# Designed miniproteins, single chains, continued (3), part 69

Each design is a single chain, and the fold is of that chain. pLDDT is the mean over its residues in the fold that is shown.

## One batch from the design tools (miniprotein)

Design m10391
Fold by ESMFold2-Fast:
Structure m10391 (fold): chain A 65 residues (1-65)
Amino acid sequence: EREEAIKRIKEILKEEGIEKTDEEVEYLLDLAIENMKDAKVPGATAAGAVERLEESAELVKELEK
């Protein structure tokens, strides 16, 4: 769910020392989806954007550990 994704992303950012509100995280998620549409990416969806953000955050964490 969207709310669960926002909470998860917020916790990941907090672990990296970045504090964001739920509204700020939601805004960034919406901005990412809009960028995908603007870049003419077919099938731009909220679910797809969330998966990409989760994958990126996990990859960054792996490199730091």
Scores: mean pLDDT 63

Design m10392
Fold by ESMFold2-Fast:
Structure m10392 (fold): chain A 69 residues (1-69)
Amino acid sequence: LKEEIREAIRNRDYERLGELVGLSPEEVRKILDEIERELLRQHILQGKTVTEEEFIERAVERLLEIREK
C-alpha cells in the first residue's frame, strides 16, 4: 500500500491515489497541492530546497492519516 501510494504520487496518478485512500481524484489533487505549498513556504523561510522525495514522503504520510480518520 505505502509503496503503491508513493509510485502513484511520482506519476501524479490522482485516480489511482483516490482508489488507494478512499478519496476523489479532485480531493487528492488539492491535498497534494496543499502539501507542496506548505513545504515551499517552510523551506523558503529556511533557505532550503524542497526535494521530490521529501514531497512524496510527506504526501504518503498525509494520505495514510486521512485514510484512518
Scores: mean pLDDT 76

Design m10393
Fold by ESMFold2-Fast:
Structure m10393 (fold): chain A 90 residues (1-90)
Amino acid sequence: SMEELLKKLKEYAKNKDLEGFAKTLEEITEEMKKIEDLEELKKYADEVFEIVEELLLDNKDDPEKQKFIEKLAKKMEKELDEYLEERWKK
């Protein structure tokens, strides 16, 4: 379920397990591509970006980790934008 994946994502963020975080974020992105309700998708995207923002703040003194986390967030955002464009294309 999405709630279990979000819980797992938060746990990896708290433990500073960037490998687990990256893998879980990829799983979340794939599950989000199955959501047909735009409002539900936006709600989960917002929750994920809040977790990403907190992780970036936790790694404020580590530029390499921040860059890695930012790349993960951008990849997810791009894939979701492509999915939204394809799904709701006129």
Scores: mean pLDDT 82

Design m10394
Fold by ESMFold2-Fast:
Formats: sequence, structure tokens, C-alpha cells
Structure m10394 (fold): chain A 72 residues (1-72)
Amino acid sequence: MLLSEEQDRRLVRLLSQALVSLGLPPVPEDTPLIQAARSVPRDLQDAVVERLRELGASDEEVEYVRGLLRLS
């Protein structure tokens, strides 16, 4: 439970940083990860995934976010 919440908060922070780097507004850290993923424009999903890797996200974290983006 705690590890999942900490991982989700980390991913929201990385996702917010990726969005800001692409000229989009930041997402608050307390935003649910799936809601944060829904704020990503469909045409920018691949760019966001690449930015997450550049920001130090693991392969597992990248795959998890990619799955969430596809559900959005």
C-alpha cells in the first residue's frame, strides 16, 4: 500500500515535469496518477514517455505510465 502510493506520487512528479518541459501546465503531486495521465494530450503521449525516461524513470515505471496513457 505505502510503496504503491509513493511510486504513484513519484510518477506524478515526473509526469508533471515532462508536461512542463513540453509547455503544458504542471500537475499537483497529490493528483491521482490516472487523472494526471488523462491530462496528457493524445498526440503528446510518446513525447511524454521519452521525457520520463530522460528524467530517470525506470523501464518498469515507463511501461506502467504507457499503459495508463493508452487507457486515457
Scores: mean pLDDT 78

Design m10395
Fold by ESMFold2-Fast:
Structure m10395 (fold): chain A 59 residues (1-59)
Amino acid sequence: LVERARRLGLSKTEAEFVIRRAEKEGIPLETVLDELEAAGFRSPFDEEALKLIEEYLKK
């Protein structure tokens, strides 16, 4: 999961969006990442985004 987010280069704002969507829809975070990857999503690497995803997974 974290490796997938790193490969996509999610920004902090994008990571927050992914987390909020997963929580609101009650779907796994992996599903949201699958959709972004399938859409050809590209952004610069953001270490802060990865940290947010890791913190979400602890819950």
Scores: mean pLDDT 67

Design m10396
Fold by ESMFold2-Fast:
Structure m10396 (fold): chain A 73 residues (1-73)
Amino acid sequence: MSEEDFEAEVLLALGEMYIGLAKTLKNKEDQIEALKRAIELYKRALEVSTDPKIRKEAEENIKYAEDEIEKLK
């Protein structure tokens, strides 16, 4: 694994943590903030890595988080 791919994997893991956090929060504003934070982390993973598996996971998780934010608006 390259250093760039390692950084991207860490960013994916942090994004997953924020998605998990959003599911436990009761306040809609806090849920949206956690989901937005996850999207930012996944976008950073896409900037760092060209690995197709990492990119696919990031893109799928961005779509999931965006869809969840839309439901909360």
Scores: mean pLDDT 86

Design m10397
Fold by ESMFold2-Fast:
Structure m10397 (fold): chain A 66 residues (1-66)
Amino acid sequence: NIDDVINGFIDNIINNVFNNINNIIDMDITTIHNNHVNDVHNMGDWGGFYNDDMVDGMMWDMHMNM
């Protein structure tokens, strides 16, 4: 049945593409994570409206029920 052969061929292509995408995503997640940490460091001067003292104080108060 030629339809069965064609469907099998298409399924193999889809599975190969899907596996390749998953491999790229896994590789890129590590790179994105590292870049995000660097971006937060570089934008820390811009996002420094977080008072480190206020964030630490809030987390301490929440955790210690002060």
Scores: mean pLDDT 58

Design m10398
Fold by ESMFold2-Fast:
Structure m10398 (fold): chain A 100 residues (1-100)
Amino acid sequence: MKAREFLLKKVAEAEGIDPSLEKIREWLEKHASEEERALFEGLYAGDEAVAERLLELAKSSDPETRELLEALALIARGEEEGVELFERMLEEQRKRAEEL
């Protein structure tokens, strides 16, 4: 599976929504910031400028946010390592939500 298609599938599975781009966009509009939505669009498009921006933001971010941004930058570049890192982060976030 391509990295961007994997991202759509994981977001859809986590929220119990249809894995269509339109439904993911609707979900992001309700739950994500404008900046996060723009980031998603760039990741889906495979935009290198988005990958570069993610890496720049990572430099000034806390360690947890840095790891997330670096994983997303790898996904934007189509690198499978980014998919594995992002999947682990989603699993950890899911576990934290279940403990609340």
Scores: mean pLDDT 68

Design m10399
Fold by ESMFold2-Fast:
Structure m10399 (fold): chain A 128 residues (1-128)
Amino acid sequence: SAEDIVRDFLASLGLPVGEDIAQSLLDNRDKITLADLVELIQRLTGDERLGSQTLLSIKLSNLPDSVLTMSIPEVAEKYPEQFEEFVNLLLRGLGEYEEPLRRLIELLADPNATSAEVQKVLDEIDSL
C-alpha cells in the first residue's frame, strides 16, 4: 500500500514513524529534503526515471542545485514559482499519479496540512 511505502521510506531515512503514517509524514516534513521527495515519488510510482531527471528538472525550473538538500517547506517558501514549475516538470508523464502526487507535495509544503488530507491522497494513490 502507499502507507507501507511511506512507512518504509521514513524508516529508511532514520525518521520516527508512529501508528498514524500520514501524521508521521507531516511531522517529519522539515527533515524531508527535495532529493528525499524524489525518492518517495519513485517508490510510490515505481518510476526509476525520476531520479535521472531531477537535476534537469531543477535546471529547467531555474532552481539552484542547493535546493536538493533543503526541506520541502523551505524550498516552497523561498522559491514558490520555481518550485511549482519543478513539481510540474517532475510529475510530467506520470498519468493518473500526477494530480494526487501534486496534492501530496502541496500538503508537505503547507504548515496547516492535516493527517486526514494526507491520508485521503494516500488512499487515492492506493486505488491507482
Scores: mean pLDDT 83

Design m10400
Fold by ESMFold2-Fast:
Structure m10400 (fold): chain A 70 residues (1-70)
Amino acid sequence: MKYTLASGAVLEEGMGIGRATYVIYQQTSGKDAEAEGLGLVIGAAFANSDRVTAESAEIANKVAEILGAK
């Protein structure tokens, strides 16, 4: 699963919690604590996903909507 954020940064499977949180944090310029929480959640989902699951896709789509991603 792969999502391109408005900044051009990418969220993808295997990224891990820390990297996903960092990408989302940079997207919000550190002003949105909710983005950090979403980064932890999506990072956890991607770290353990060897295939797209309905739950992982739902979380990723929600993050993409919030961040204006494709």
Scores: mean pLDDT 52

Design m10401
Fold by ESMFold2-Fast:
Parts: C-alpha cells; sequence; structure tokens
Structure m10401 (fold): chain A 91 residues (1-91)
C-alpha cells in the first residue's frame, strides 16, 4: 500500500511535468487513498503516511492550478500544508 502510494506520487509528478493534469489528479488521488488505507490499517508509520498524503495533495493542487481551477488549487494546497505539518510534528 504505502510503497504503491509513493510510486503513484512519482508518476503523478511526471504527469504534471508532461502537462497531463487530469492524469496527475487521478494518480495523486489514488496515492492519497492508498496512504490513508495504510494509516488506518496500521501498516504504515503516521510520519510516512502523512508525508505521502501531503505530497499527494500538493500534486493535486498544482494540477488544479494547471487546469485553471484556482479555488481548488488553493484548497488542496492548504490540505497539503496541514499533512506536512502533521508529519513534521512526528519527526
Amino acid sequence: LLEEARKLNKEAVKALRDGDYEKALKLAQKSIDLAQQALKSGQASPFDAYSIIGDGYFIASKAYAGLGDTEKAKKYYKKSQEYIEKAQELS
């Protein structure tokens, strides 16, 4: 679960660089879902799970910005910051 989530975030970053914002969103959302599942099942440390979820929201924010959806971009950026802060508190 967590390793798959990490790979999906890397693929989503590649999609962002290619300008494929729809693909980046789908990959980032799947990464977030898998990291949340790993966290709920106790298969991942909270630090690792929060870091991956935060990265996923950041990627989604950038993808929405690329699509011109500034409101969603801002919303997802705030979610990203919340999870990055949660991870930082654990390190």
Scores: mean pLDDT 86

Design m10402
Fold by ESMFold2-Fast:
Structure m10402 (fold): chain A 86 residues (1-86)
Amino acid sequence: SMARRLAEEYERRAEELFEKVDLVLEIGRNPGLRGESEELREKADKVARELFEEARRLGESNLLGPVERLRREAEEARRIAEETRA
Protein backbone atom coordinates (compact mmCIF):
# COMPACT_ATOMS: atom_id res chain seq x y z
CA SER A 1 0.00 0.00 0.00
CA MET A 2 0.96 3.67 -0.28
CA ALA A 3 1.04 4.02 3.52
CA ARG A 4 3.48 1.11 3.87
CA ARG A 5 5.78 2.58 1.21
CA LEU A 6 5.61 6.03 2.82
CA ALA A 7 6.51 4.51 6.22
CA GLU A 8 9.50 2.71 4.66
CA GLU A 9 10.66 5.96 3.02
CA TYR A 10 10.51 7.87 6.33
CA GLU A 11 12.36 5.03 8.09
CA ARG A 12 15.15 5.20 5.46
CA ARG A 13 15.25 9.00 5.83
CA ALA A 14 15.60 8.66 9.60
CA GLU A 15 18.45 6.15 9.16
CA GLU A 16 20.22 8.47 6.68
CA LEU A 17 19.88 11.48 9.01
CA PHE A 18 21.18 9.50 12.02
CA GLU A 19 24.16 8.38 9.89
CA LYS A 20 24.95 12.06 9.24
CA VAL A 21 24.77 12.82 12.97
CA ASP A 22 27.09 9.88 13.72
CA LEU A 23 29.58 11.04 11.05
CA VAL A 24 29.78 14.57 12.50
CA LEU A 25 30.19 13.21 16.05
CA GLU A 26 32.95 10.88 14.79
CA ILE A 27 34.78 13.88 13.27
CA GLY A 28 34.75 15.41 16.76
CA ARG A 29 36.11 12.22 18.36
CA ASN A 30 38.58 11.38 15.56
CA PRO A 31 39.62 14.58 13.72
CA GLY A 32 40.54 13.80 10.14
CA LEU A 33 38.92 10.36 10.51
CA ARG A 34 42.28 8.64 10.89
CA GLY A 35 42.12 4.99 9.83
CA GLU A 36 38.84 5.46 7.94
CA SER A 37 38.34 5.08 4.17
CA GLU A 38 38.76 8.01 1.76
CA GLU A 39 35.09 7.60 0.76
CA LEU A 40 33.97 7.98 4.38
CA ARG A 41 36.20 11.06 4.82
CA GLU A 42 34.74 12.64 1.65
CA LYS A 43 31.17 11.93 2.82
CA ALA A 44 31.93 13.33 6.29
CA ASP A 45 33.53 16.46 4.77
CA LYS A 46 30.42 17.08 2.65
CA VAL A 47 28.11 16.71 5.66
CA ALA A 48 30.32 18.92 7.85
CA ARG A 49 30.42 21.60 5.13
CA GLU A 50 26.60 21.61 4.87
CA LEU A 51 26.25 21.99 8.65
CA PHE A 52 28.95 24.71 8.81
CA GLU A 53 27.05 26.64 6.11
CA GLU A 54 23.84 26.35 8.18
CA ALA A 55 25.71 27.55 11.30
CA ARG A 56 27.16 30.47 9.34
CA ARG A 57 23.70 31.51 8.08
CA LEU A 58 22.33 31.46 11.66
CA GLY A 59 25.32 33.23 13.25
CA GLU A 60 26.33 30.14 15.26
CA SER A 61 29.99 29.65 16.26
CA ASN A 62 30.01 25.84 16.21
CA LEU A 63 28.11 22.77 14.96
CA LEU A 64 26.15 22.03 18.17
CA GLY A 65 22.99 23.74 16.90
CA PRO A 66 23.05 22.14 13.43
CA VAL A 67 23.76 18.68 14.92
CA GLU A 68 20.89 19.04 17.42
CA ARG A 69 18.51 20.11 14.62
CA LEU A 70 19.65 17.21 12.40
CA ARG A 71 19.07 14.75 15.29
CA ARG A 72 15.61 16.27 15.85
CA GLU A 73 14.76 15.85 12.15
CA ALA A 74 15.90 12.21 12.33
CA GLU A 75 13.73 11.58 15.41
CA GLU A 76 10.71 13.22 13.73
CA ALA A 77 11.16 11.09 10.59
CA ARG A 78 11.26 7.93 12.75
CA ARG A 79 8.09 9.04 14.59
CA ILE A 80 6.27 9.67 11.28
CA ALA A 81 7.34 6.22 10.03
CA GLU A 82 6.01 4.54 13.21
CA GLU A 83 2.71 6.48 13.11
CA THR A 84 2.24 5.68 9.40
CA ARG A 85 2.88 1.95 10.03
CA ALA A 86 0.34 1.86 12.90
Scores: mean pLDDT 80

Design m10403
Fold by ESMFold2-Fast:
Structure m10403 (fold): chain A 81 residues (1-81)
Amino acid sequence: TDEAQRAALAQLRADLDALRELIEKAKKENNEEMLKQLLEGLERAFPELDRFRASLTDPELQAEVDALVARLEELKELAEK
């Protein structure tokens, strides 16, 4: 349902915000093991977002998923630096 799809998008945004905070904390603390685990989690998120996008029929919601994929790429780059 549209309501379920919008709820899933809101949860994904919240998850990405939490991931950013964890990456920044791990980098500040030089926690290489945590950064590795977070990077592995980010790699797993890409196919999940791809699958979610394919389930959508609304081009506006598809564009919002594309924006989340861009954010995920930014978080991956942040974790790798």
Scores: mean pLDDT 81

Design m10404
Fold by ESMFold2-Fast:
Structure m10404 (fold): chain A 71 residues (1-71)
Amino acid sequence: DKDVKAAIEALEEAIKLMEEGVPREEALEKMLEMLREAGVHEEQVLAVREALKEASVEDLKTALESLKESL
């Protein structure tokens, strides 16, 4: 699924940015931007934002592993 692949790439970028010291809010906005550029609908982007708004780096890594298992 192209949406799953886009989510994997976006999560990997967010994790990388947070590990490099970028604030969580900025890293998550970059992730959402990548999803929009990949053609994910705004309603789905907002749902992802809501689901991950309180996510730690470890939460994002767990989500990434689950998505990779879906491929």
Scores: mean pLDDT 79

Design m10405
Fold by ESMFold2-Fast:
Structure m10405 (fold): chain A 83 residues (1-83)
Amino acid sequence: SAQDAAVAEALAVIDGLSASEALKEELKAAFRAYVDLLRNNASPSDIAVAAERLRDLIGQVEDEAERQALIDAANRVDDAFAK
């Protein structure tokens, strides 16, 4: 599905980051938690909390181009789940 493809792409972007393995694991865990809430039509407040944590972790990615690629991948996931 378009949703599964967008999720797989975002996880691949995270694995390709020059960031620490610890940050990559936190990013993947936060991203999977966020996606799980979207799949289950969780409350707007729960989704907002998960999105805030994901944004905080993305902000820890030091390389600007890598951070932007991750933001773009996350936006593609949001677009896929909005339909």
Scores: mean pLDDT 87

Design m10406
Fold by ESMFold2-Fast:
Structure m10406 (fold): chain A 73 residues (1-73)
Amino acid sequence: VLGDIIAGNQAFKQGDLDSAIFWYQRGIQTGLRNNSPYAGLGYRNLGRVYEQKGDLDTAKKYYQQAQQALDDA
């Protein structure tokens, strides 16, 4: 799960936003399966990716999900 978040961060730094989304979504999925707080980190990072894509409404939704996941962890 952490490895997925790291891979997403690497893709994001390289400007590969589609790969970043893929890895963060996978990290969220494995984090939720394992009751890991990394699911919240994945949501936060998805928010950052969509913010960079200019999709501010989607970014806001992911930031809200990140906050919710951290509150539930």
Scores: mean pLDDT 78

Design m10407
Fold by ESMFold2-Fast:
Structure m10407 (fold): chain A 82 residues (1-82)
Amino acid sequence: MDDRRIATFSRLIQNNQPISSLPRQDQIDILSQMARQFTSAGYDDIASILNQMRTSIQSGDSSSLSSYWSQLMSQIQQRRSS
């Protein structure tokens, strides 16, 4: 069950697609799971961004989502370059 969410998140990252392309509940569930996975892997910076995005979606504040998504993409790209 968890593999499907990981696969979906990886696809969004690979295609540079915004998480807003998914239903709201799926966005929350994926962000929550990925934050846990990145924390367990030692990527606390990425996990922090994912938790901030999840909180924004849960509070109904969409104004910061584009900024957080760009920050997330930048962090992932930086780690892939090394």
Scores: mean pLDDT 76

Design m10408
Fold by ESMFold2-Fast:
Structure m10408 (fold): chain A 61 residues (1-61)
Amino acid sequence: SLAQVEADYEAKIAQLRALADRVIAGTTDPAERAEWREHLELGLRYLELQRQKDIAAVQAA
């Protein structure tokens, strides 16, 4: 269902943020922190695009 797709992506986004926060907090290298912030931003954009595609697919069914 549409609601299930949205709930699944909310969970994925929360997991990605939690992972990034843990890695960033655990590193002493500013370059590694910057890289993980960039990974988080790109990952969030990717998840949003996939969410929109999955929603469109459900609505077309």
Scores: mean pLDDT 84

Design m10409
Fold by ESMFold2-Fast:
Structure m10409 (fold): chain A 55 residues (1-55)
Amino acid sequence: MSPREQALFDRALRMLTHALPDMPLSVREELARRLALESKSEFDLDVRVAEVVRG
């Protein structure tokens, strides 16, 4: 991944780990990767993660 994609992935994974601690690590990593690739900024990522967490 590019440094930018890696930063977004790490941010998404931290947010998902905090909000959904019971989710299996492999599922969190796959979800974080998809969200990072779809996101254009940290703000866009934060919105997308919040939507996933709320359902």
Scores: mean pLDDT 81

Design m10410
Fold by ESMFold2-Fast:
Structure m10410 (fold): chain A 93 residues (1-93)
Amino acid sequence: MKEEIEKFVEELRKAGLSENDLKAVREALEGLSDEEIEELARMARELKERGVSPLDAIQVSLSRVADPSVSFEEALEEALRRDERRRRAKENR
């Protein structure tokens, strides 16, 4: 699913990720099977629908695809904690 890879890279670029980090993410996503990319896309979408930022949703979904022993609820909790941390960092500008 090359279209899904480009969507993730674009969302991360809009979130302010550096071009070097975007290249690393693209290479990681290109190493995944079509089935893993679909699972990642579904999970990232569910996390975003529950209020997680696109950056944290994609990064946590990547971690879960790499380690499927992590439950969706654990991934959601971690993503929400990361989002709160990033929001506090931006608010304290």
Scores: mean pLDDT 71

Design m10411
Fold by ESMFold2-Fast:
Structure m10411 (fold): chain A 95 residues (1-95)
Amino acid sequence: SEALERARRRAREVADYLVTVEGMEPERAKALADAGAYLAEAQRLAGENPEKITEEAKEYIEKAKEYLKKASETGELEYAKKAAEYAKKAIELLE
């Protein structure tokens, strides 16, 4: 829960930047910021706690990476949302 709160706070900061500096539409900014922040937190936890890395946690991180890549390539918000969901699942396994 602490890692999820940290990621959520970072997502808000990034979303604000994307809206105010990059001129991105708020819904799009939120989806991409959530995906990026949760994935970054999952990867940080995996790096800090290698002993907690399971096959399931690796699969969730890889799915989050794949969906975030698809979101950047297609512009489809649903891919960014899926990336955030898989990243959150990885965080829960790594805490």
Scores: mean pLDDT 86

Design m10412
Fold by ESMFold2-Fast:
Structure m10412 (fold): chain A 85 residues (1-85)
Amino acid sequence: VTIELEAEATVNQVRAALAYSALKVGIGLEIVDAEEREVDGKTVARLTARSKEPISKEDAEKLVQIAVEELEKRGGKVLRAEIHY
């Protein structure tokens, strides 16, 4: 499973949210791509993470939900979240 998150946040903030979510769900993730850019004076980060092993659809959706909630609690704004099975 591959997960892509784009947010008004730094790469380190999105990475931390994904790491937190991975620990909560009990899934191993690797970051396969990361970029950070400035758009209209705002920092926007896009990260692509891949599960280290096949995971269920339910676990993938829970992982994304927890990561989004954690990032938003820390003042980030999620712009896009996609799961590729």
Scores: mean pLDDT 83

Design m10413
Fold by ESMFold2-Fast:
Structure m10413 (fold): chain A 60 residues (1-60)
Amino acid sequence: MEEVTTAFGRKLTFIESVPSDPRRRIGRDAEGRYVVYDSETRYEFGSFATREEALAYASA
């Protein structure tokens, strides 16, 4: 699986691109949290307990 390091130094495993906004991506951290980040800058927009919460946030 693809590993990315965010602008905040967090290591994520790539999960998916957001269909409604291809610049937003969802990754999973070592603690099992789902992080919404920018695909170009790797800036973290938010961190969520579930993939569903992360996708809902990223799709808003």
Scores: mean pLDDT 80

Design m10414
Fold by ESMFold2-Fast:
Structure m10414 (fold): chain A 103 residues (1-103)
Amino acid sequence: DLVEELRKLIEELQELAKKKSKEDVILELLRRLAEALENEDWYSARIYSIMLKKVVDGKELDEKDIEVAIEAALNSYYYNEETTKKLAEGLREIVEREEKERE
């Protein structure tokens, strides 16, 4: 079930990337990544991180990329909690700064 939920998340994010500007997608992914890290949702956090890199690189995930992303998400949980809390704070600061500068 978790594997299917992560696959659905990736598919939803790829559809989002088709409907919004690259900058808006990056900002949304950073916001979602910060929220996932704040909520200790390490699986979704890893997916957002992988999607963010692909969007920045201007690439879409193929089926093999999706499988690798899900496997990476499942293997990255539980041992970097303190570091990821600090990362969430830094990402939140980046999102708030970018939103302010776009005003």
Scores: mean pLDDT 74

Design m10415
Fold by ESMFold2-Fast:
Structure m10415 (fold): chain A 117 residues (1-117)
Amino acid sequence: EELRRLAEQLARDIAATPPEDRYSLVAGALGLGAQLAVEKGYVILVEHPDLTPEERAEIERIREELKKLGYELVASAQADGVRVEIYKAKKVSPETIEVAQRLVRLGERLLERQRAA
């Protein structure tokens, strides 16, 4: 399946990128994912090995929120501790689109905090 290959390739590319440059690559992928996710109900979630316990708790909170909104995990891959998960909404509605956009913005803020540290 194309989504599984996308997840595998993204995990490898992020894992092969130096830590200082990973956030630029993730932000680029997230930007593309935001455009696709809004229109087609996809969300891409990236988990780095270097996350703090607080950041991991936030990622898990995002997973639970996606489940509550009817998102299904459709593809996942892992490379060198980098985990990429692709979720898809069973039903796309204006509310689903708004929540997907808020989750993307939350991901961007997490990346900004990591870059500032």
Scores: mean pLDDT 66

Design m10416
Fold by ESMFold2-Fast:
Structure m10416 (fold): chain A 56 residues (1-56)
Amino acid sequence: MMSPVQETVLEGASLAVLAMHYYVKYRLTGNQADLEKAEELQRKLDEVAARFEELV
């Protein structure tokens, strides 16, 4: 069983990588939908960060 801290860190890292992927895709394609997806993932990352602060 992972600790809550470890689980939250891995979840945050995964969201950060995915957000970067969509941001890079936006830079290559200029597609506004990719930017919106990156922003959505950043909001989810902010939620994970708030949860992490509660755990530590």
Scores: mean pLDDT 79

Design m10417
Fold by ESMFold2-Fast:
Structure m10417 (fold): chain A 60 residues (1-60)
Amino acid sequence: MFRYGERSEKILRFERLLAAAGKIPASEVTGVLTAARAARLAAALGVDEAGLRRAIESIP
């Protein structure tokens, strides 16, 4: 489980994978996800917020 506004290692790893794939710039790799940013990432990936949460939580 992660919380918005808190640094999370799973979120950091997820953001690093997206940056490596060219989906976000490296400057946006912070490990901190806000609700607004989560909604934008979900839209960009073509998933809902629950889908985004599952993707992040599936990272070891």
Scores: mean pLDDT 73

Design m10418
Fold by ESMFold2-Fast:
Structure m10418 (fold): chain A 81 residues (1-81)
Amino acid sequence: AREAYRAAAAEVEALPASTPDEEKVRRLAELLRERGATDLADAVEYGLEAERAEAAGDLAAAAEYRAKALAAFKRALEADA
């Protein structure tokens, strides 16, 4: 999972500098899912949902999505055998 994240991050960094940050984060989640790092992809997607909820003023939804992102990240760390 950690190596999959590094590889996916490197591909995102190779994207044109004109690529919006939100699109880079979406591409990161796609690349992680393609590489079988499903729990890391879920963590990234929940992180995006938390940012959107916070921007909309929904702090309760933002907290819920952050909790889900942390849980998915913990699963990714445990499943790496």
Scores: mean pLDDT 77

Design m10419
Fold by ESMFold2-Fast:
Structure m10419 (fold): chain A 85 residues (1-85)
Amino acid sequence: VEHLKEALRLTQEAIRAVREGDLERAIRLAEEAKKEASKVDHPEASNAVSALDLAIRYAREGDLERAIAALEAAASHLKTAIKNL
């Protein structure tokens, strides 16, 4: 549960970083969130990892709107995983 809560916190910070235009920080936070979520064996945690990978790719491409959408999807998957534990 703690790893999923940390992944959610990091994902929410990554969303704020994208909105502030700090893509380097957003990518770093998303990579840390992915690392924490990957420690949990749960389908929704795996879905969050996939969404975080997508968000990192969009952020690297400079697609801020798609990066935010993917981070919001990751946060939703993490919240569902936490609720089901």
Scores: mean pLDDT 87

Design m10420
Fold by ESMFold2-Fast:
Structure m10420 (fold): chain A 79 residues (1-79)
Amino acid sequence: DALERLKEAEKELKEEISKLPEEVKKEVVEWVLRRVAEMAREVAALPGSEEEREEEAARRGLEVAEEGIELAKAAKEAA
């Protein structure tokens, strides 16, 4: 399910970020935090039940985490 996939993606994202140099780590973390804040605002504006918004937050959160993983991997290759 989306929540379990998100949990695994968050773990992988944390591991990939931990492999980066200090200055690059800060950039990736700031990017992820900004994306999460944007996603949270978008989800909060959606109609429907709290349960429906929680499920949508998990799905969109997974997409953000996967983007963050790819960004961290690209940053490592560029270094």
Scores: mean pLDDT 80

Design m10421
Fold by ESMFold2-Fast:
Structure m10421 (fold): chain A 90 residues (1-90)
Amino acid sequence: DEALVEEVKKLADEFVKKAKELLNAAKTEEELIKAKKEIKKMFDELLKKVTELMDKLSPDAQKQVTEIMNKTKKEVNDLVTEAEDRINAA
């Protein structure tokens, strides 16, 4: 289970990094909408991979993965809010 939990952490970290890059590149409301759609697609792909692993994990490992995914979602939501505030202020 440890190796699979570490793989989920790696995938989540890569997702957050790419989401940050996409949001930082957005300069207009239209570009932000496009970035948010791309981030949603990437998150759905991540969720699909994680869901396929969940049925093979122990309950303790499933809890760890759920905590990683919740933290990842919060971090990306915070980044989206920051980008929305930046663009709305411009």
Scores: mean pLDDT 85

Design m10422
Fold by ESMFold2-Fast:
Structure m10422 (fold): chain A 85 residues (1-85)
Amino acid sequence: MEGSEEAVRFLEELAERAEKGEISPEEAAKLLYEKADEAEKKGDIISATGLYGLAAALEDQKEEATPEQVAAGLRALAEKLRELA
């Protein structure tokens, strides 16, 4: 559960970048997949599952998602992971 703090911080930082238009939904999805793989290898299955799910959702929306929608999704997952910690 302690590992979720790193995932939460990652999601909050990524949300700020998305909101500023510094990262595309496709790039955000790629980074989420990479972070999910790291979490899974460390045994943090809860964070890995959430990160994989959000990455897949962003891939489905990559051409239509606004910066605000991407940021909102990232922050929503961060909030959920904080509650599960």
Scores: mean pLDDT 78

Design m10423
Fold by ESMFold2-Fast:
Structure m10423 (fold): chain A 124 residues (1-124)
Amino acid sequence: FSSSLSEAQQAQVDAAVAAFADAAVATLRERGLLSEEQLEAFRGEIERLARELMLLIFENASPEQLDAAVEELVEALRSYGLSTEDRAAVAQAGFDAAIATLADPAVQARLREARDRALALIRA
């Protein structure tokens, strides 16, 4: 799989993914959730899923593709046995941190839509 993104866009994806994972892991640590072994596994999985989502956003993927990526991310959060409130806090922190790294208002808007969809799925 090769990306058609520019080097500048690839750097933005890398920064957003790192910010998402760092904020998500920090939220779990602040709440005393998961062991260090589980946090390491969680970081790797969340980095992978956040990267998939960011690539779809920069490539202007369909709403259906974005919804599928968000559903995969929400299911991953559920797999760690976290409460609804803890999953919502982790998702909120991750998305907000990633949005803050982005310069393009259109890309930020698409990521905000993905955040709102993730929170709706978590709270359903």
Scores: mean pLDDT 87

Design m10424
Fold by ESMFold2-Fast:
Parts: C-alpha cells; structure tokens; sequence
Structure m10424 (fold): chain A 55 residues (1-55)
C-alpha cells in the first residue's frame, strides 16, 4: 500500500493517509490503515508499504 504522513511540528502528531499497516509502540497493536488516522509520532513503531513524509 501507499501511506502519506504529515507531521505537525508543534504537537508531534502525525496524520497518516492511505493504505498500509501501522504498528503502535505503546500498545503493540497493528492497525490496518485504509483512510486517515491521527497518531502521536512517538507512538509509531513501524509503517508498512510505500511511505511519503510531509512536514
């Protein structure tokens, strides 16, 4: 899949858009991403697929 990540520099929140798998560090949960989610950037353990980062 393809995921676009947009970083909010003031809050450390990351908006993820697209299709992929997101693994969270805090919970060890794997989230099937299909659409848009906002997460804490420090809580992103891994992202699968093609990732583009916007700041």
Amino acid sequence: GKVEATVDKETGKVTLKGKGKLTLTSTKEVIELDGEIVVDGKDIESLSGEVTVNF
Scores: mean pLDDT 79

Design m10425
Fold by ESMFold2-Fast:
Structure m10425 (fold): chain A 86 residues (1-86)
Amino acid sequence: SQAELQARLDALEKQIDAFSQQLINGQLSVEEAEQRIRALEAELEALRAEAEEINASKELRQRVLLLEAAVGLLQMTLTVMKKEEE
């Protein structure tokens, strides 16, 4: 349902915010950060598929795209951090 998709998006936004905070504060190893990004990408792929299956509203579909962009930015941030550690 759209309500279930919205609840999952709300939960994922909270996870992304917490992950971003932990990453910025140096609380994660590079390996842990890579694993978290892969998990977030997998969850977003599932949510995108769900949004298409239920013919979700434009608002909910756009939220999926925005979260994908946010995870992409975190992946770029991790790439920079890896170069600084090496």
Scores: mean pLDDT 83

